# Designed miniproteins, single chains, continued (3), part 11

Each design is a single chain, and the fold is of that chain. pLDDT is the mean over its residues in the fold that is shown.

## One batch from the design tools (miniprotein)

Design m8351
Fold by ESMFold2-Fast:
Structure m8351 (fold): chain A 91 residues (1-91)
Amino acid sequence: SREEILALLRETRARLRAEAARETDPERRGVLEALAEAVDALIREIEDRGLSEEEARELALALLDTAIQAARAHGLEDLVAYLEEVRRRVE
C-alpha cells in the first residue's frame, strides 16, 4: 500500500540519519546526509501532492536505485545491503 511505502521510506530516512550521526569520515557523512534529505523530500512530495501508490512506488524505486549506486560508489557496503532489502520490500 501507499502507507507501507511511506513507512519504509520513514524507516530508511531514520536509518540514514542515525548512520550519518555516527559517521566520522566527512565525505561518507555528506553522502549519508544527502541521501537522508532525498528520502525526506520524496516523503514530503508523496504526502503533499497526494501521489498514488503506483506513483509513490515508481519514485521510491528510482530513488533507491540512485541511493544504492551512491552508497556503492562510496564503499558503504552495509548500507548497500540494507537499501537492496528495502528495494525488494517496495517492489
Scores: mean pLDDT 90

Design m8352
Fold by ESMFold2-Fast:
Structure m8352 (fold): chain A 62 residues (1-62)
Amino acid sequence: MTVVVRELEAEDVNAALEEVAAELAKKGTIQEVVPATPEQPVGTVVARLDDGTLEVVRIRPA
């Protein structure tokens, strides 16, 4: 099983999270989305891709 972890920065973390989730949904199934909050400013999306890859994307404030 292949696991890919990506870290990104964005000025608007939740807007970037929606964009990333939409792109991952085109090539796999979204398993989890954790939005950024004041207490937890990192957004995370986890997707299982059609090739069996598990992709974890973490987006932090720029």
Scores: mean pLDDT 83

Design m8353
Fold by ESMFold2-Fast:
Structure m8353 (fold): chain A 78 residues (1-78)
Amino acid sequence: SERHQFLRQEQARTTAAARQLIDEAKDPSLSPDKRKMLLNLTRLMLTAQEVILESGNVPVSQEFRDLRAEIDRLIAEV
């Protein structure tokens, strides 16, 4: 449906944005506090998107799940 098409496009935009934020968080010049804040904000963004996708019965992509796992790993390393 049009609604499912729209939600899939929104998921793609959110995953692209999350990838950029993760790449920024990997900058070695960032302080640990700033890195942790950026990663936590990215995790919150993905969590909000997941709730929206679930309410629309749109499955979460493997790329989305992989990015979430990477963020959790990076947060644990700080």
Scores: mean pLDDT 85

Design m8354
Fold by ESMFold2-Fast:
Structure m8354 (fold): chain A 57 residues (1-57)
Amino acid sequence: YTREQITAFVRSLPVPEEQVEALTDQLMAAARANPEEAKDPRWLLRQAQRLVRELHA
């Protein structure tokens, strides 16, 4: 994934604009650490949903 692809994905989620950069960085780091799992878009979606849930908690 490119940074642009992850940023576009994060912006499709219900997150405040000021959190988009931080979430993009975290999701990219998770994908880099787990390259095989990151090939599954469902895994990437679950990671993004977890991060969004943590913001709202």
Scores: mean pLDDT 76

Design m8355
Fold by ESMFold2-Fast:
Structure m8355 (fold): chain A 55 residues (1-55)
Amino acid sequence: GKKELEEELKKLASLVVPKISKAGIESMAETFKISKAEVSKVLKKLEKEGKVELV
């Protein structure tokens, strides 16, 4: 779900800031069983916090 995606990305960011493409957003939506819009909301929130980079 959305919370699981956020937790995994925060864990990765503690080691290295992950770079997420548009294809990555689609894959994450399928893996975490949420919409692409919900993935994008999580990623934009974390991008503002410096925890992910969108490419």
Scores: mean pLDDT 81

Design m8356
Fold by ESMFold2-Fast:
Structure m8356 (fold): chain A 88 residues (1-88)
Amino acid sequence: SFKDIAKEFLEKVRELAEKYGDPEAIKVVNEALERIDKAKTLEEIKNVLFDLMRKLAEVASPELRQDIARIYREAVEKIKKLEEEMKK
């Protein structure tokens, strides 16, 4: 599901933030994980991920942001493929 893709992405971001020792990034990711659990629509899921990336751009180091950008691209492609499959 879209929610499963989003949670997988957020868990990977959390692991990276913990590896980099970035408490502000960890806080932002934990808030996004709570929001994703409450999300009911694809639009809400996309909004959570977009807000996360915006906040991480403000608090995360350049190196952490580069690693996050890579896995974000992977998550976006998975969401896109699932959307196209659901259109039939």
Scores: mean pLDDT 82

Design m8357
Fold by ESMFold2-Fast:
Structure m8357 (fold): chain A 69 residues (1-69)
Amino acid sequence: GAELQAFIDKLQAKIADLDKQIADLQKQKEKARAAGDVATAEKLDREIQFLEGMKALLEGMIVWLKSKM
């Protein structure tokens, strides 16, 4: 119903925010790589993987919620 759609819209907004954070971290990782800063690049890669995992959980939640509409 409308309440479930409103909740899905909020989750989609959170995913959009995560996409922006991931894009910013990817840019930082490329700069670290270009500078030869392997340790910083590896740290940023782990942070990107964590946020991608969070995004996947939210996407799974949206799929589950849509199955209940």
Scores: mean pLDDT 88

Design m8358
Fold by ESMFold2-Fast:
Structure m8358 (fold): chain A 68 residues (1-68)
Amino acid sequence: MSEELKKYLEMVEKEVEKVKAELSEEQYRTVLEEAKKAVINAYKRGLKLSEETIKLAIEILVQEEKKK
Protein backbone atom coordinates (compact mmCIF):
# COMPACT_ATOMS: atom_id res chain seq x y z
CA MET A 1 0.00 0.00 0.00
CA SER A 2 1.33 3.45 -0.89
CA GLU A 3 2.18 5.95 1.87
CA GLU A 4 -0.20 8.54 0.36
CA LEU A 5 -3.17 6.10 0.24
CA LYS A 6 -2.41 5.07 3.85
CA LYS A 7 -2.58 8.76 4.90
CA TYR A 8 -6.01 9.17 3.23
CA LEU A 9 -7.34 6.00 4.91
CA GLU A 10 -6.15 7.35 8.29
CA MET A 11 -8.05 10.60 7.57
CA VAL A 12 -11.20 8.56 6.80
CA GLU A 13 -10.91 6.61 10.09
CA LYS A 14 -10.41 9.86 12.07
CA GLU A 15 -13.38 11.65 10.45
CA VAL A 16 -15.75 8.65 10.85
CA GLU A 17 -14.66 8.31 14.52
CA LYS A 18 -15.88 11.91 15.11
CA VAL A 19 -19.45 10.90 14.11
CA LYS A 20 -19.44 7.41 15.72
CA ALA A 21 -21.60 8.63 18.65
CA GLU A 22 -24.37 9.58 16.15
CA LEU A 23 -24.43 6.08 14.58
CA SER A 24 -25.27 2.51 15.62
CA GLU A 25 -22.43 -0.06 15.41
CA GLU A 26 -23.92 -1.39 12.14
CA GLN A 27 -24.19 2.12 10.62
CA TYR A 28 -20.65 2.99 11.79
CA ARG A 29 -19.20 -0.13 10.11
CA THR A 30 -21.14 0.53 6.87
CA VAL A 31 -20.05 4.19 6.66
CA LEU A 32 -16.40 3.31 7.44
CA GLU A 33 -16.32 0.49 4.84
CA GLU A 34 -18.01 2.57 2.09
CA ALA A 35 -15.80 5.61 2.79
CA LYS A 36 -12.60 3.50 2.61
CA LYS A 37 -13.85 1.85 -0.61
CA ALA A 38 -14.62 5.26 -2.18
CA VAL A 39 -11.17 6.65 -1.25
CA ILE A 40 -9.36 3.54 -2.59
CA ASN A 41 -11.33 3.71 -5.88
CA ALA A 42 -10.68 7.46 -6.27
CA TYR A 43 -6.95 6.95 -5.60
CA LYS A 44 -6.75 4.08 -8.15
CA ARG A 45 -8.35 6.39 -10.75
CA GLY A 46 -5.71 9.08 -10.08
CA LEU A 47 -8.20 11.54 -8.59
CA LYS A 48 -6.81 14.13 -6.17
CA LEU A 49 -8.19 13.81 -2.65
CA SER A 50 -8.30 16.51 0.02
CA GLU A 51 -9.28 16.49 3.70
CA GLU A 52 -12.31 18.67 2.78
CA THR A 53 -13.45 16.23 0.04
CA ILE A 54 -13.11 13.28 2.45
CA LYS A 55 -15.12 15.12 5.15
CA LEU A 56 -17.90 15.97 2.67
CA ALA A 57 -18.06 12.38 1.36
CA ILE A 58 -18.36 11.00 4.93
CA GLU A 59 -21.12 13.54 5.77
CA ILE A 60 -23.11 12.39 2.71
CA LEU A 61 -22.60 8.69 3.59
CA VAL A 62 -23.73 9.32 7.19
CA GLN A 63 -26.93 11.07 6.01
CA GLU A 64 -27.68 8.25 3.52
CA GLU A 65 -27.17 5.57 6.22
CA LYS A 66 -29.45 7.44 8.69
CA LYS A 67 -32.26 7.43 6.07
CA LYS A 68 -32.33 3.61 6.05
Scores: mean pLDDT 79

Design m8359
Fold by ESMFold2-Fast:
Structure m8359 (fold): chain A 104 residues (1-104)
Amino acid sequence: SLPEEVTIEVENPKTGEKTTITVPRAEFDRLSALAAAGRVDEMVELAKKAIEEGNYDLAIATALLLQSRGAVDAAREIAKELEKKGMAKYEVDANGRIFFTKKK
């Protein structure tokens, strides 16, 4: 049986490229709760573990959620680790906001 999943579509406003990422609902709900509680360090560690385990969609979702909450430096740290693995390309705007294109 397939678990229930959350699909997130992200558009790069500069290129018009659309990236689809898929995260299990339970993990998405947990990330949303951590973000609401301001648990930035826990979210960064979760994303780093996700990258080590090959779950790049979870890491991308975590970076985007951190960015939406104003934790831009933490989001960029995750983005750099993803790019280092060659699994995602990112761009940074003039305000430090990141945009992702998934490489798979």
Scores: mean pLDDT 76

Design m8360
Fold by ESMFold2-Fast:
Structure m8360 (fold): chain A 68 residues (1-68)
Amino acid sequence: MVIEETVILAAPRGSSEEEIRARAEEAVRRVYEGFGLEVTDIEVEILEEVAEEGDRRLYRVRVTATVR
């Protein structure tokens, strides 16, 4: 099945877009693989920076993936 979710993701200040996408992919994999599902074809879109929180920034991220 295909999933599409919008989440708030915390990443260290100065993280690149690639690093932010990697963190979003890890978060999605952790959730669905924890349910015994395989996650493939992950696409991550950084929609906006929402806030700063100490040494981190919060991003609104849209994630699409195939889950089996």
Scores: mean pLDDT 81

Design m8361
Fold by ESMFold2-Fast:
Structure m8361 (fold): chain A 96 residues (1-96)
Amino acid sequence: AAEALKDIAAAGLRLPESYTEEEMEEIVKRILELAKEAGLTVLAVAVSYRTKEIVVVFTTMDDARKGAELIVREFPGAEFVGITKVSLDTAKSLAP
């Protein structure tokens, strides 16, 4: 039932220029583990290696805010870019 996911939101982060693509992949894995430990559900993660940005999609705007705070605290080199509300259709397109 897709109706349960009405307030999907994405949190955007930028990593230091010193980070490699391999290090970004490791950070994505750790973000998923941190979210799970905090009881937050991640629907999708998008990575831009050119801009060193990671976008993490959560089931709610509240979870996106909490997730962004946890990630910035765990990775002090990460810059918080912002949080954007995402439609269910957009979230489905980002989930494999």
Scores: mean pLDDT 76

Design m8362
Fold by ESMFold2-Fast:
Structure m8362 (fold): chain A 107 residues (1-107)
Amino acid sequence: MTDDEILELADEVIAAAPDSLEARAAIFSRTKVLLKRGNLTEEELNRFIEAAQRSSDPEMKKFGEMLAKGVEKEELEKFLEELLEKYGAEELVEFLRKVVEARYKFL
């Protein structure tokens, strides 16, 4: 699949089943591609935040709510450190840290 095909498919999956495991994977893949390309706009970040807030995963939902509320960057970083320590999800946490950096760039 091309990056553009990944973005189109991800949007379709998120719209069809926003609270599914597939939607969470689609959110990650979509935002990862946009961050890699340097094409993550404020609008695309807001789409990620909205989708995260609708997640059935309590950690992802909380992360989305924290981003939407505009909590301090240090509070988000602490949340991600706790997530890393609890689950050992290094690749996921690295990705979410890049999302936090993008969010504060648009403030």
Scores: mean pLDDT 77

Design m8363
Fold by ESMFold2-Fast:
Structure m8363 (fold): chain A 79 residues (1-79)
Amino acid sequence: SNLEKSIEFAKEIGRELVNLFDSAAPLADRLAEERGLTPVQRDLVRLIIASLMKKYGNSLTDEEIAEEALRELERLRSL
């Protein structure tokens, strides 16, 4: 029973992560167009946006998520 519950939980987490990554695409594509990001930078910003959506849920607006994602991208580029 515990193993079956763990498998079902893992499936739900997988679906949630796919949904978050899909939900991040429009904002990531918009930022890539506006900022002239490379395909690699666009994919990285999409992952950052998905991570922020998971962390903050509905607590941040799309614009606040965009600003935070760009700050994270710039931090990574300066390393």
Scores: mean pLDDT 80

Design m8364
Fold by ESMFold2-Fast:
Structure m8364 (fold): chain A 58 residues (1-58)
Amino acid sequence: MTVEEVKKRIEEAAKNIGVELTDEDYAKIARSAADGLRAAGVAPETVAFYEEVAKEFE
């Protein structure tokens, strides 16, 4: 899974539910996901993907 792929999935999910989000909102969602995955003991590379997605929206 690439950072660009994850970014597009987040944007598509928001669009499908009719929610208008800013880049700052997307960055916060990605950071929260990274923090949650880290706390759950998920692989560091998966956490790093979500951290990079957050940076892409910043």
Scores: mean pLDDT 74

Design m8365
Fold by ESMFold2-Fast:
Structure m8365 (fold): chain A 80 residues (1-80)
Amino acid sequence: SLTVRQLGEILREFLNLKDVSDEELLAVLQSLLEGLTGRPFTPDDTLSIEEAVEFARYFAELAGLSEEKIKELVERIRNA
């Protein structure tokens, strides 16, 4: 399993979000996850690896990442 906070750190690395604060990134991620699932999330809530992969792929596609970068992101999550 992976926490929402851990997913946020991985997404920061891959989506070039280094200029966004941790609090801002977590707030955006929580809002997006709530919109996708219909339930609220805290930074310490756990996601299955499968859920984390699905959410990360969705966000990476919206950000315009290449399939090669998306594959690297998925492997990073699977090894977290």
Scores: mean pLDDT 79

Design m8366
Fold by ESMFold2-Fast:
Order: sequence, then structure tokens, then C-alpha cells
Structure m8366 (fold): chain A 117 residues (1-117)
Amino acid sequence: GPPPLTDEQIDALEQALAERIRGFLVNYAGLSEEEADRLVEAVRKGDPEAAQRIADLLTSAAEKEPNPLLQDELRILAVVARAIASGDLETAREELKKLGYSDDLIEAFEAVVRRIR
């Protein structure tokens, strides 16, 4: 199989996901930039309650989103946040497969979840 992700690659993916989630919380979940920053930083420090709150906010935003591409992206980020909250990588893997993600991309998201938890 492909070699495992390097620490640098996992750190870059975590940073990219953090910035994407922050933007969606501000633009689609009605949070201020300050509120979004505090919530994302709490998740990056391994706070499962903050991760669950992000998952709930992104799930609600996805249900209201008429653009299917944006709806899918909101759902993917909500799955990742729920995995951080619960530690349930098996459920996250199945949901990401349903959203059309490859095994390699799912493994990359699982590496970020394991790094944070």
C-alpha cells in the first residue's frame, strides 16, 4: 500500500481542516470569528464537547444548504468533528464512504482524529 502519512502531512491537513471548519462556522453556522476561533482551538486541544458542538452546528448548516457540493462538504466536516468527539472511527469511515471518499482520504482524516485525541 502507499506509505503512511508523515507528521508534517498530518499537521498540514489538521491546519487546513481547522481553517475550513472556522470559515464554515462563521459563514454558515452564524458564529462570530472570535467564537469560531475559540471553538476550533478547543477541538485542536482534544475537547470532545467542543468537537460535538462543531458537529451539531455543521450538521444543522448542511440540512439548510441548497447547494449539494457545499452540503456534502459540511457533512464531511461534521463527520470528522463527530469522530473527534466520540472516538468512533468505524462510524466515521462508513459515513465518509457513503459521501464518496476514497480509502486513502478516509485514512488521512482518521490520522488527524488520532492526532487530536
Scores: mean pLDDT 84

Design m8367
Fold by ESMFold2-Fast:
Structure m8367 (fold): chain A 104 residues (1-104)
Amino acid sequence: AVLEAMRKGLEKRYPKEFADEAVRLLEDILSGRTTPEEVRAHPLEVLEFAVLGITALSAGLTPEEAYRIFSQPSVEAAKAAFREVLARRGLPESTLPPDTVELR
């Protein structure tokens, strides 16, 4: 449900292939089917959305909250929408992942 909401949200602003790559990368990371080198080979924006998706799952966000976050026009807008969701839930902004550039 959350992953489907993420895919549908991304497809609002991005090509289907981008949405598919981001969700697949998220699933590969969670299942341990990827190496750091393989993760780094993806476009930065794909990796940033995959990491946001992992955080949304870990924070227990609803499909509706995930759709709102992933339907934003950019990674920065998605992060801003995520901060609003965290504020409504009383969760700290430190729940957000660190900038993905710092992790590459």
Scores: mean pLDDT 79

Design m8368
Fold by ESMFold2-Fast:
Structure m8368 (fold): chain A 80 residues (1-80)
Amino acid sequence: SDAAAEHAAARRLIAEIEARAQAVLDNAELVSPEALVAARVLLERAPELRALLAAHPDDLEALLAALREVGEEIERRIAE
C-alpha cells in the first residue's frame, strides 16, 4: 500500500517536472539561458528516471542518486 502510494507520488513528480520543463521551453524568450539548459536536461533525462522508477519502485535511493546526477549535469552544462 505505502510502496504503491510512493510509486504513484514519484511518477506524478516526474510528470510535473516534465510539464514545468516544457513550459520553460514554450516561453524560451521570457526565461534565462540557464533555465533553458535546465529544462532541456530534465526533459532528456525524464525517460531514464521513469524507467528507473519502473525497475526499482521500492528503491528510492536509486531514484535520488539519479536525480543528483541530473542536477550535476545541469550545473556542468550551465558552467560550460
Scores: mean pLDDT 81

Design m8369
Fold by ESMFold2-Fast:
Structure m8369 (fold): chain A 87 residues (1-87)
Amino acid sequence: MKSKEEQLEEAVKMTMLLYLEALESGDWAAAERRAEAWIATIKDPEIRAFAEELLGIAREAHRRGLSLDELVARLLAKYEEALAKLK
């Protein structure tokens, strides 16, 4: 089984990939639906809640027209906060 740290890292990577796909396609609505569908497959409720928070950050980044690099910085900050709570 994947560790909680690995699952948190996977959530960050998935959110980054979906945001990149939205930027490349111009179809944010499709990327958001795929993110929601992926989050629904997460079995751990704490990891699911974290992924939902990351999607919230991505929604705000899209609304503000932020670059992928700006999104990544925000996602990594949230990931570090989550890791600190586990240690």
Scores: mean pLDDT 83

Design m8370
Fold by ESMFold2-Fast:
Structure m8370 (fold): chain A 82 residues (1-82)
Amino acid sequence: SEEEKRRKKLLEETLRALEAVARQFNVPPERLERVRKVVREGIEKGLSTEELAKRVEELVSDLPEDVRRSFAGTVHHAHNQV
């Protein structure tokens, strides 16, 4: 269906962009894997962009504000690209 295609594209775009942010800020692989899992599960469940961004922010709440904003902003931006 069109909704399934859109969700797959959203997942691909979001994960790719989050990996780029993690690489830029040298985020540990273990943390990135936790973020990937939450993003995949959230998109599969049809969570809103705001709920998904909040869950991602919770996983990186101990990181500097610039890093947290980049992760949250990436989730919002990916949704707008699909």
Scores: mean pLDDT 81

Design m8371
Fold by ESMFold2-Fast:
Structure m8371 (fold): chain A 91 residues (1-91)
Amino acid sequence: EGEELLEELAKRLGVSVEEALERLLEEVRRMKRSVRAALEEGLLSEEVAEEALRLLDRAEELLEQGPKYFPEAQELVEEARRLVEEEHARR
């Protein structure tokens, strides 16, 4: 269940479940800014940037609905990170 994964993350960070959810939402927003900056600097292809931003936008939408969608949001964030890492590994 999504809340159980959030509880584990909160325990590792030493914060409440609400704080863990807020921190992940802030991380998603930071990643979106980083992806846009990398695209502007030519460090990331437009195709990879657009896909990563699509995944991160969906993750943000899910997290704003509360903790029940945490596992789905986490998977989307990790997929976006993988796409960016693969692009960097090719360069």
Scores: mean pLDDT 79

Design m8372
Fold by ESMFold2-Fast:
Structure m8372 (fold): chain A 68 residues (1-68)
Amino acid sequence: MKEVIDFINRELARGERLLEQGKYDEARALAETLRVYIDKALEAGLISEEQAKELLARVDEILAQAEA
């Protein structure tokens, strides 16, 4: 459980770094991949619904910035 959350948080941080580097297409692709991963982790019972909502909100922030 903690390892899954830690992995997702590290990849979200990577998405933020990609945005800072102007790599918007890579940031978008990573965020889309993370959305799928978070959904699968929730379905597998590895994270809670509340944790998934928080993580998906962060994914949506990256996607919004990558499209702006």
Scores: mean pLDDT 84

Design m8373
Fold by ESMFold2-Fast:
Structure m8373 (fold): chain A 59 residues (1-59)
Amino acid sequence: SSQQQVQQLTQQIQQVEDQGSAQALAALDAGDWDRFQQILAQTQQQVDELQQQKQQVEQ
C-alpha cells in the first residue's frame, strides 16, 4: 500500500540522515572540513532523492 511505502521511505530518510550526521561529526572531530562538506552534500542529495520518491507515492 502507499501508506506502507511512505513509512518505508520515511525510515530510509531517517537512516540516511542518522548515518550522514554520524559521519559528518566524525569528520569534524578529525578536523577534516572538506570531508564534512562532502558528507553533507551527499547526504542532502540522498535525502532529496528519497523525498521525491515519497512525494510520488503520496499521490
Scores: mean pLDDT 86

Design m8374
Fold by ESMFold2-Fast:
Structure m8374 (fold): chain A 58 residues (1-58)
Amino acid sequence: SQAQQIAQQVEDLKRQTSRRALQLQEEGEAAGLSQDEIDAKIAELAAETGRQIAALRA
């Protein structure tokens, strides 16, 4: 069903976002960013993922 396909896409997107968040943490630490700066980048990623999920469910 379309609903099942959307649910799978949402789960895949969440998994990709979690991997990217870990990558941003590692890249930020390597670049000498503060934890506040890294947290801001991860929050921006989370907001973008939320928008993509909302669009899939629209």
Scores: mean pLDDT 88

Design m8375
Fold by ESMFold2-Fast:
Structure m8375 (fold): chain A 69 residues (1-69)
Amino acid sequence: MSEEDILLGAAGMAASKAVIALEEATGQAVTDPEIKFEVEGDTVTATVTSAVGTATGSVSISEAAKRGQ
């Protein structure tokens, strides 16, 4: 698996965590969110901002890589 595939997987997981957390907190569907990704060492953090609020999700790149095996 390429480094790009692992990073994309981690980013997708982080974004999904943020969207789910926001939808659970608000009871509303998240539409047209702005998603900001930050990579710090082994951690990918996604910050999701929408009309219903803001939530953050993070995932370890090392953990994402292990799950892909």
Scores: mean pLDDT 77

Design m8376
Fold by ESMFold2-Fast:
Structure m8376 (fold): chain A 96 residues (1-96)
Amino acid sequence: MSLEEREEAASITNTIEWLRDLGAEVTVEGNTIRIVIPDPDAFARRLAADVQAEHASVEETLQALREGLESLGFEQLSENEFVLEREIPEELRPPL
């Protein structure tokens, strides 16, 4: 991996750990990272509070999350499910 690819992988890992802290379910299997948000309303409220955007609606908060995940290469499978197919070095993979 190039230095840039390693920095992107680290950014993805940090984002995954942050999303887990907010209540997202994340699974990593080989090169596939799957994110599931089991309670989108509660998740959006926690996310808005964490980023100090308490004036944002649930819909605006979830839209910002989708745009952020798409910028990292994630594809939306459903309203609450995202997937990324990318090789991440074992040392940079988020814990299960």
Scores: mean pLDDT 71

Design m8377
Fold by ESMFold2-Fast:
Structure m8377 (fold): chain A 64 residues (1-64)
Amino acid sequence: MQSAEVARALAEQLKELTKEYGEDLAHKIISEAARLALQRIANGEEVTPELVKAIVEEIKAKLL
């Protein structure tokens, strides 16, 4: 189930971001990543764990 794979990937990224940046910033990054991932799914794109990581890195580059 694609949504379950996306949720798992987001949860793993949240753990790493919380360790590095703290809970509040980690949640902001993950919320934006989840929004973008859902937008890609709505557009008919396949969202993989690798794509979730790439989205998180793009958001980190913009916010940090």
Scores: mean pLDDT 78

Design m8378
Fold by ESMFold2-Fast:
Structure m8378 (fold): chain A 59 residues (1-59)
Amino acid sequence: MEEAEKARKEGKDEAAINLVAAESLRDWLKTHPDASPQTRAALEAEYKEAEAEAKKIME
């Protein structure tokens, strides 16, 4: 989430923060398959929403 903090300080659009956050959350979930079901569900919901927002901008 350090990248998200940097984007928040320098960025102007929450969409950019969502992109960085989605990538960070997705990568964290990929490297932590044993994360608790609650953590996985919460982060999956967060990154999917953030990824959808970011995807709208990228497309």
Scores: mean pLDDT 68

Design m8379
Fold by ESMFold2-Fast:
Structure m8379 (fold): chain A 80 residues (1-80)
Amino acid sequence: ALRPLSPEQQELLARADEAIAAGDFEKARALAEELRATGDPAAEMYALLALAQVAAAQGDLERARELFEEARRIAAAAGL
């Protein structure tokens, strides 16, 4: 199983999700990239899922698909 997110990583993810819900896609991308930069596979997976949601919301379905597939590969490598 993937290591659980730290409290700091959980806060970044929650803020990214709030930004997506608010339609603030620039803020959502910045927060997701901060989460990604923390350097563990769980954070990378959740950051990619957030970035995929931003891409889909902006109509970039091809980019969203690529990001979802990358997140899925991380989950598969972790035995999920």
Scores: mean pLDDT 84

Design m8380
Fold by ESMFold2-Fast:
Structure m8380 (fold): chain A 85 residues (1-85)
Amino acid sequence: SSLLEEFRKKLEEIYEETLKKLKESKTVQEVLDVYNEAVKEIDKLFDEYSKSASDEERLELQGLRTRYIGRLRGETLAKIQELSE
């Protein structure tokens, strides 16, 4: 599906930009703010794409959303641990 390909591409763009911002973050609060903004952006993107998606495509969109939020959570935790050392 071209819709799923475009959604995945935009998620990857959000992911890469978020990793850059996490690298530049100097405090735990900045890290949390970066993570929360990324999740908010992903949720808006999911809502937008879900409006035109079939039921099967919506399940795939949900899977991609869950996967990318999980990846970002992992990177966020790693950055918090780095700042604590």
Scores: mean pLDDT 90

Design m8381
Fold by ESMFold2-Fast:
Structure m8381 (fold): chain A 61 residues (1-61)
Amino acid sequence: AAGQRVVAVEDYTARTPEELSLRRGETAVLLEELGPDWVRVRMPDGRVGIVPGSAVRPIAP
């Protein structure tokens, strides 16, 4: 499949409509790196948004 899988390593609460909230252990697909601090991801339920790059880690498919 296209895109790197990532897992949330910490909880994160969205602060703007462009951001996604994360719970530790949730998985997502990395779509784009937006710079050093932010990544765009797609959640398994189809939601797309940005999260702090520090809040996720790559996992093997």
Scores: mean pLDDT 80

Design m8382
Fold by ESMFold2-Fast:
Structure m8382 (fold): chain A 85 residues (1-85)
Amino acid sequence: SMAELMMHAIELMRRALEAAKKGDLDRAIRDLHEALSLAQLSGDKVARRIARAVHNAVQESALRSDLAGAVDALEEGLKQLEHLA
């Protein structure tokens, strides 16, 4: 169901946040890519936009070696997705 896909996307973003807090941005980006795929499958355009924005922000932060920026983007995106659920 759409709700189950959204719950899985939120769980993947929580895992991405934990990876980013540990400095593992490669894992955070992989988990975010899966979350974006699930958000797209859910058909929720708002969730898709949030997941894509977070994915782009974390990739940009990784290029700048900005761990704090990656964590902040994930925390904000997670709050927005949890509010939708």
Scores: mean pLDDT 84

Design m8383
Fold by ESMFold2-Fast:
Structure m8383 (fold): chain A 81 residues (1-81)
Amino acid sequence: SRKELDAETAELIAKALPKIEEAVKAKDDEAAREVVLELAKELKKKGDESTAHALENMAKLGSAEAMYDALTEALKSLKEE
């Protein structure tokens, strides 16, 4: 179900956020990009192809700060009812 998929997506994003936060502190956009692309790969395996595609597009154009902000907002949205 979508609810179960959202829960799995939220867990994967939560696990990725500390790694992206470290990349932001290091000002390493490439390190953040690698984390986002790996997250997108994991989401595709779970069946969330739409979110994975959005993350792949973000990894091409975004800075580490932009990627961190977007994932933080996505996680917040998935947790709010």
Scores: mean pLDDT 77

Design m8384
Fold by ESMFold2-Fast:
Structure m8384 (fold): chain A 80 residues (1-80)
Amino acid sequence: KERELAILETAAMINAVAAKVAEDLPSETPQQVADAREATRGTILKAAEIDPEAAKRTVENLKKHGLISDEEAEEILKEI
């Protein structure tokens, strides 16, 4: 359980960083950026199935570090 949660939290952070990096690359399309954001959301929702409170903390951390927008954080939190 702890190991599974840690893997999902790490995956969410990696996906969020990848989406942020993709925004800065001129070769990436808006669709590729959108796909990376959806991967981040999906990973957080899987973490929420294990521990909703840990998933909420992950969303708050991603928002605080500027890896997701306030709007994206609000949307994900509503699904948890």
Scores: mean pLDDT 74

Design m8385
Fold by ESMFold2-Fast:
Structure m8385 (fold): chain A 112 residues (1-112)
Amino acid sequence: SRLEEILEAAEKLLELLPNMPAIASADFWMAKKGVESSRKRIEEMIEEMSKKTGKKPESPLEEVFYVAEYSLEVEARALISAAGGKPEVVEEVEKWKEERLKKLKEAVEKVK
C-alpha cells in the first residue's frame, strides 16, 4: 500500500537522521506494527501539511518529510506554550526547528 511505501521511506530517513522528531518516530514505529490509530495520525498529518503548503506530496519520501515537519511544528508550539510565549524562548525554539528542518531536507536529498 502507499502507507507501506511511506513507512519504508521513513526507515531510510531514520538511518540518516537519528534525531527525527520523537512524535513522528513513535507514530512510524507503531504504524509499522499495525497500530491503526498511528496510521490514521500519519495520514492526518500529511493532509494537514498539504493544506498548509497548498501542495500535495509527490512521493512517499515527501510524505515522510511532511509528517516530520508537522511534528516539529507541534513540538515547537508546545515548547513555546510551556514557556508562556517568552520572546527569547520563541527565538531559540524557532532556530532549533529551522536547524532540524534543514537536516531533514538534506537527508531527503541524499535519499533521492
Scores: mean pLDDT 75

Design m8386
Fold by ESMFold2-Fast:
Structure m8386 (fold): chain A 75 residues (1-75)
Amino acid sequence: MEEKIEGGKKVVKDAEALVESYAEGASPQVVQEVVDKAVKTLENLLKGEKDEKARQAIEEEIKAFEKRARELIAA
């Protein structure tokens, strides 16, 4: 259980680092493509997860990441 939750958190953290890295020098369109790719990766993790508690944790993490990414793109 803990390993799966840690895996999801790592994917979110890595995706946030990528978005921040691209936001400094890339066009908004390129940043959006990076965000879309990261969201699809997280959605695939959610689809493969059978544990209801882990699914809820990943879903909340996806929503938080999407909100953060929108703020970075809008800035």
Scores: mean pLDDT 71

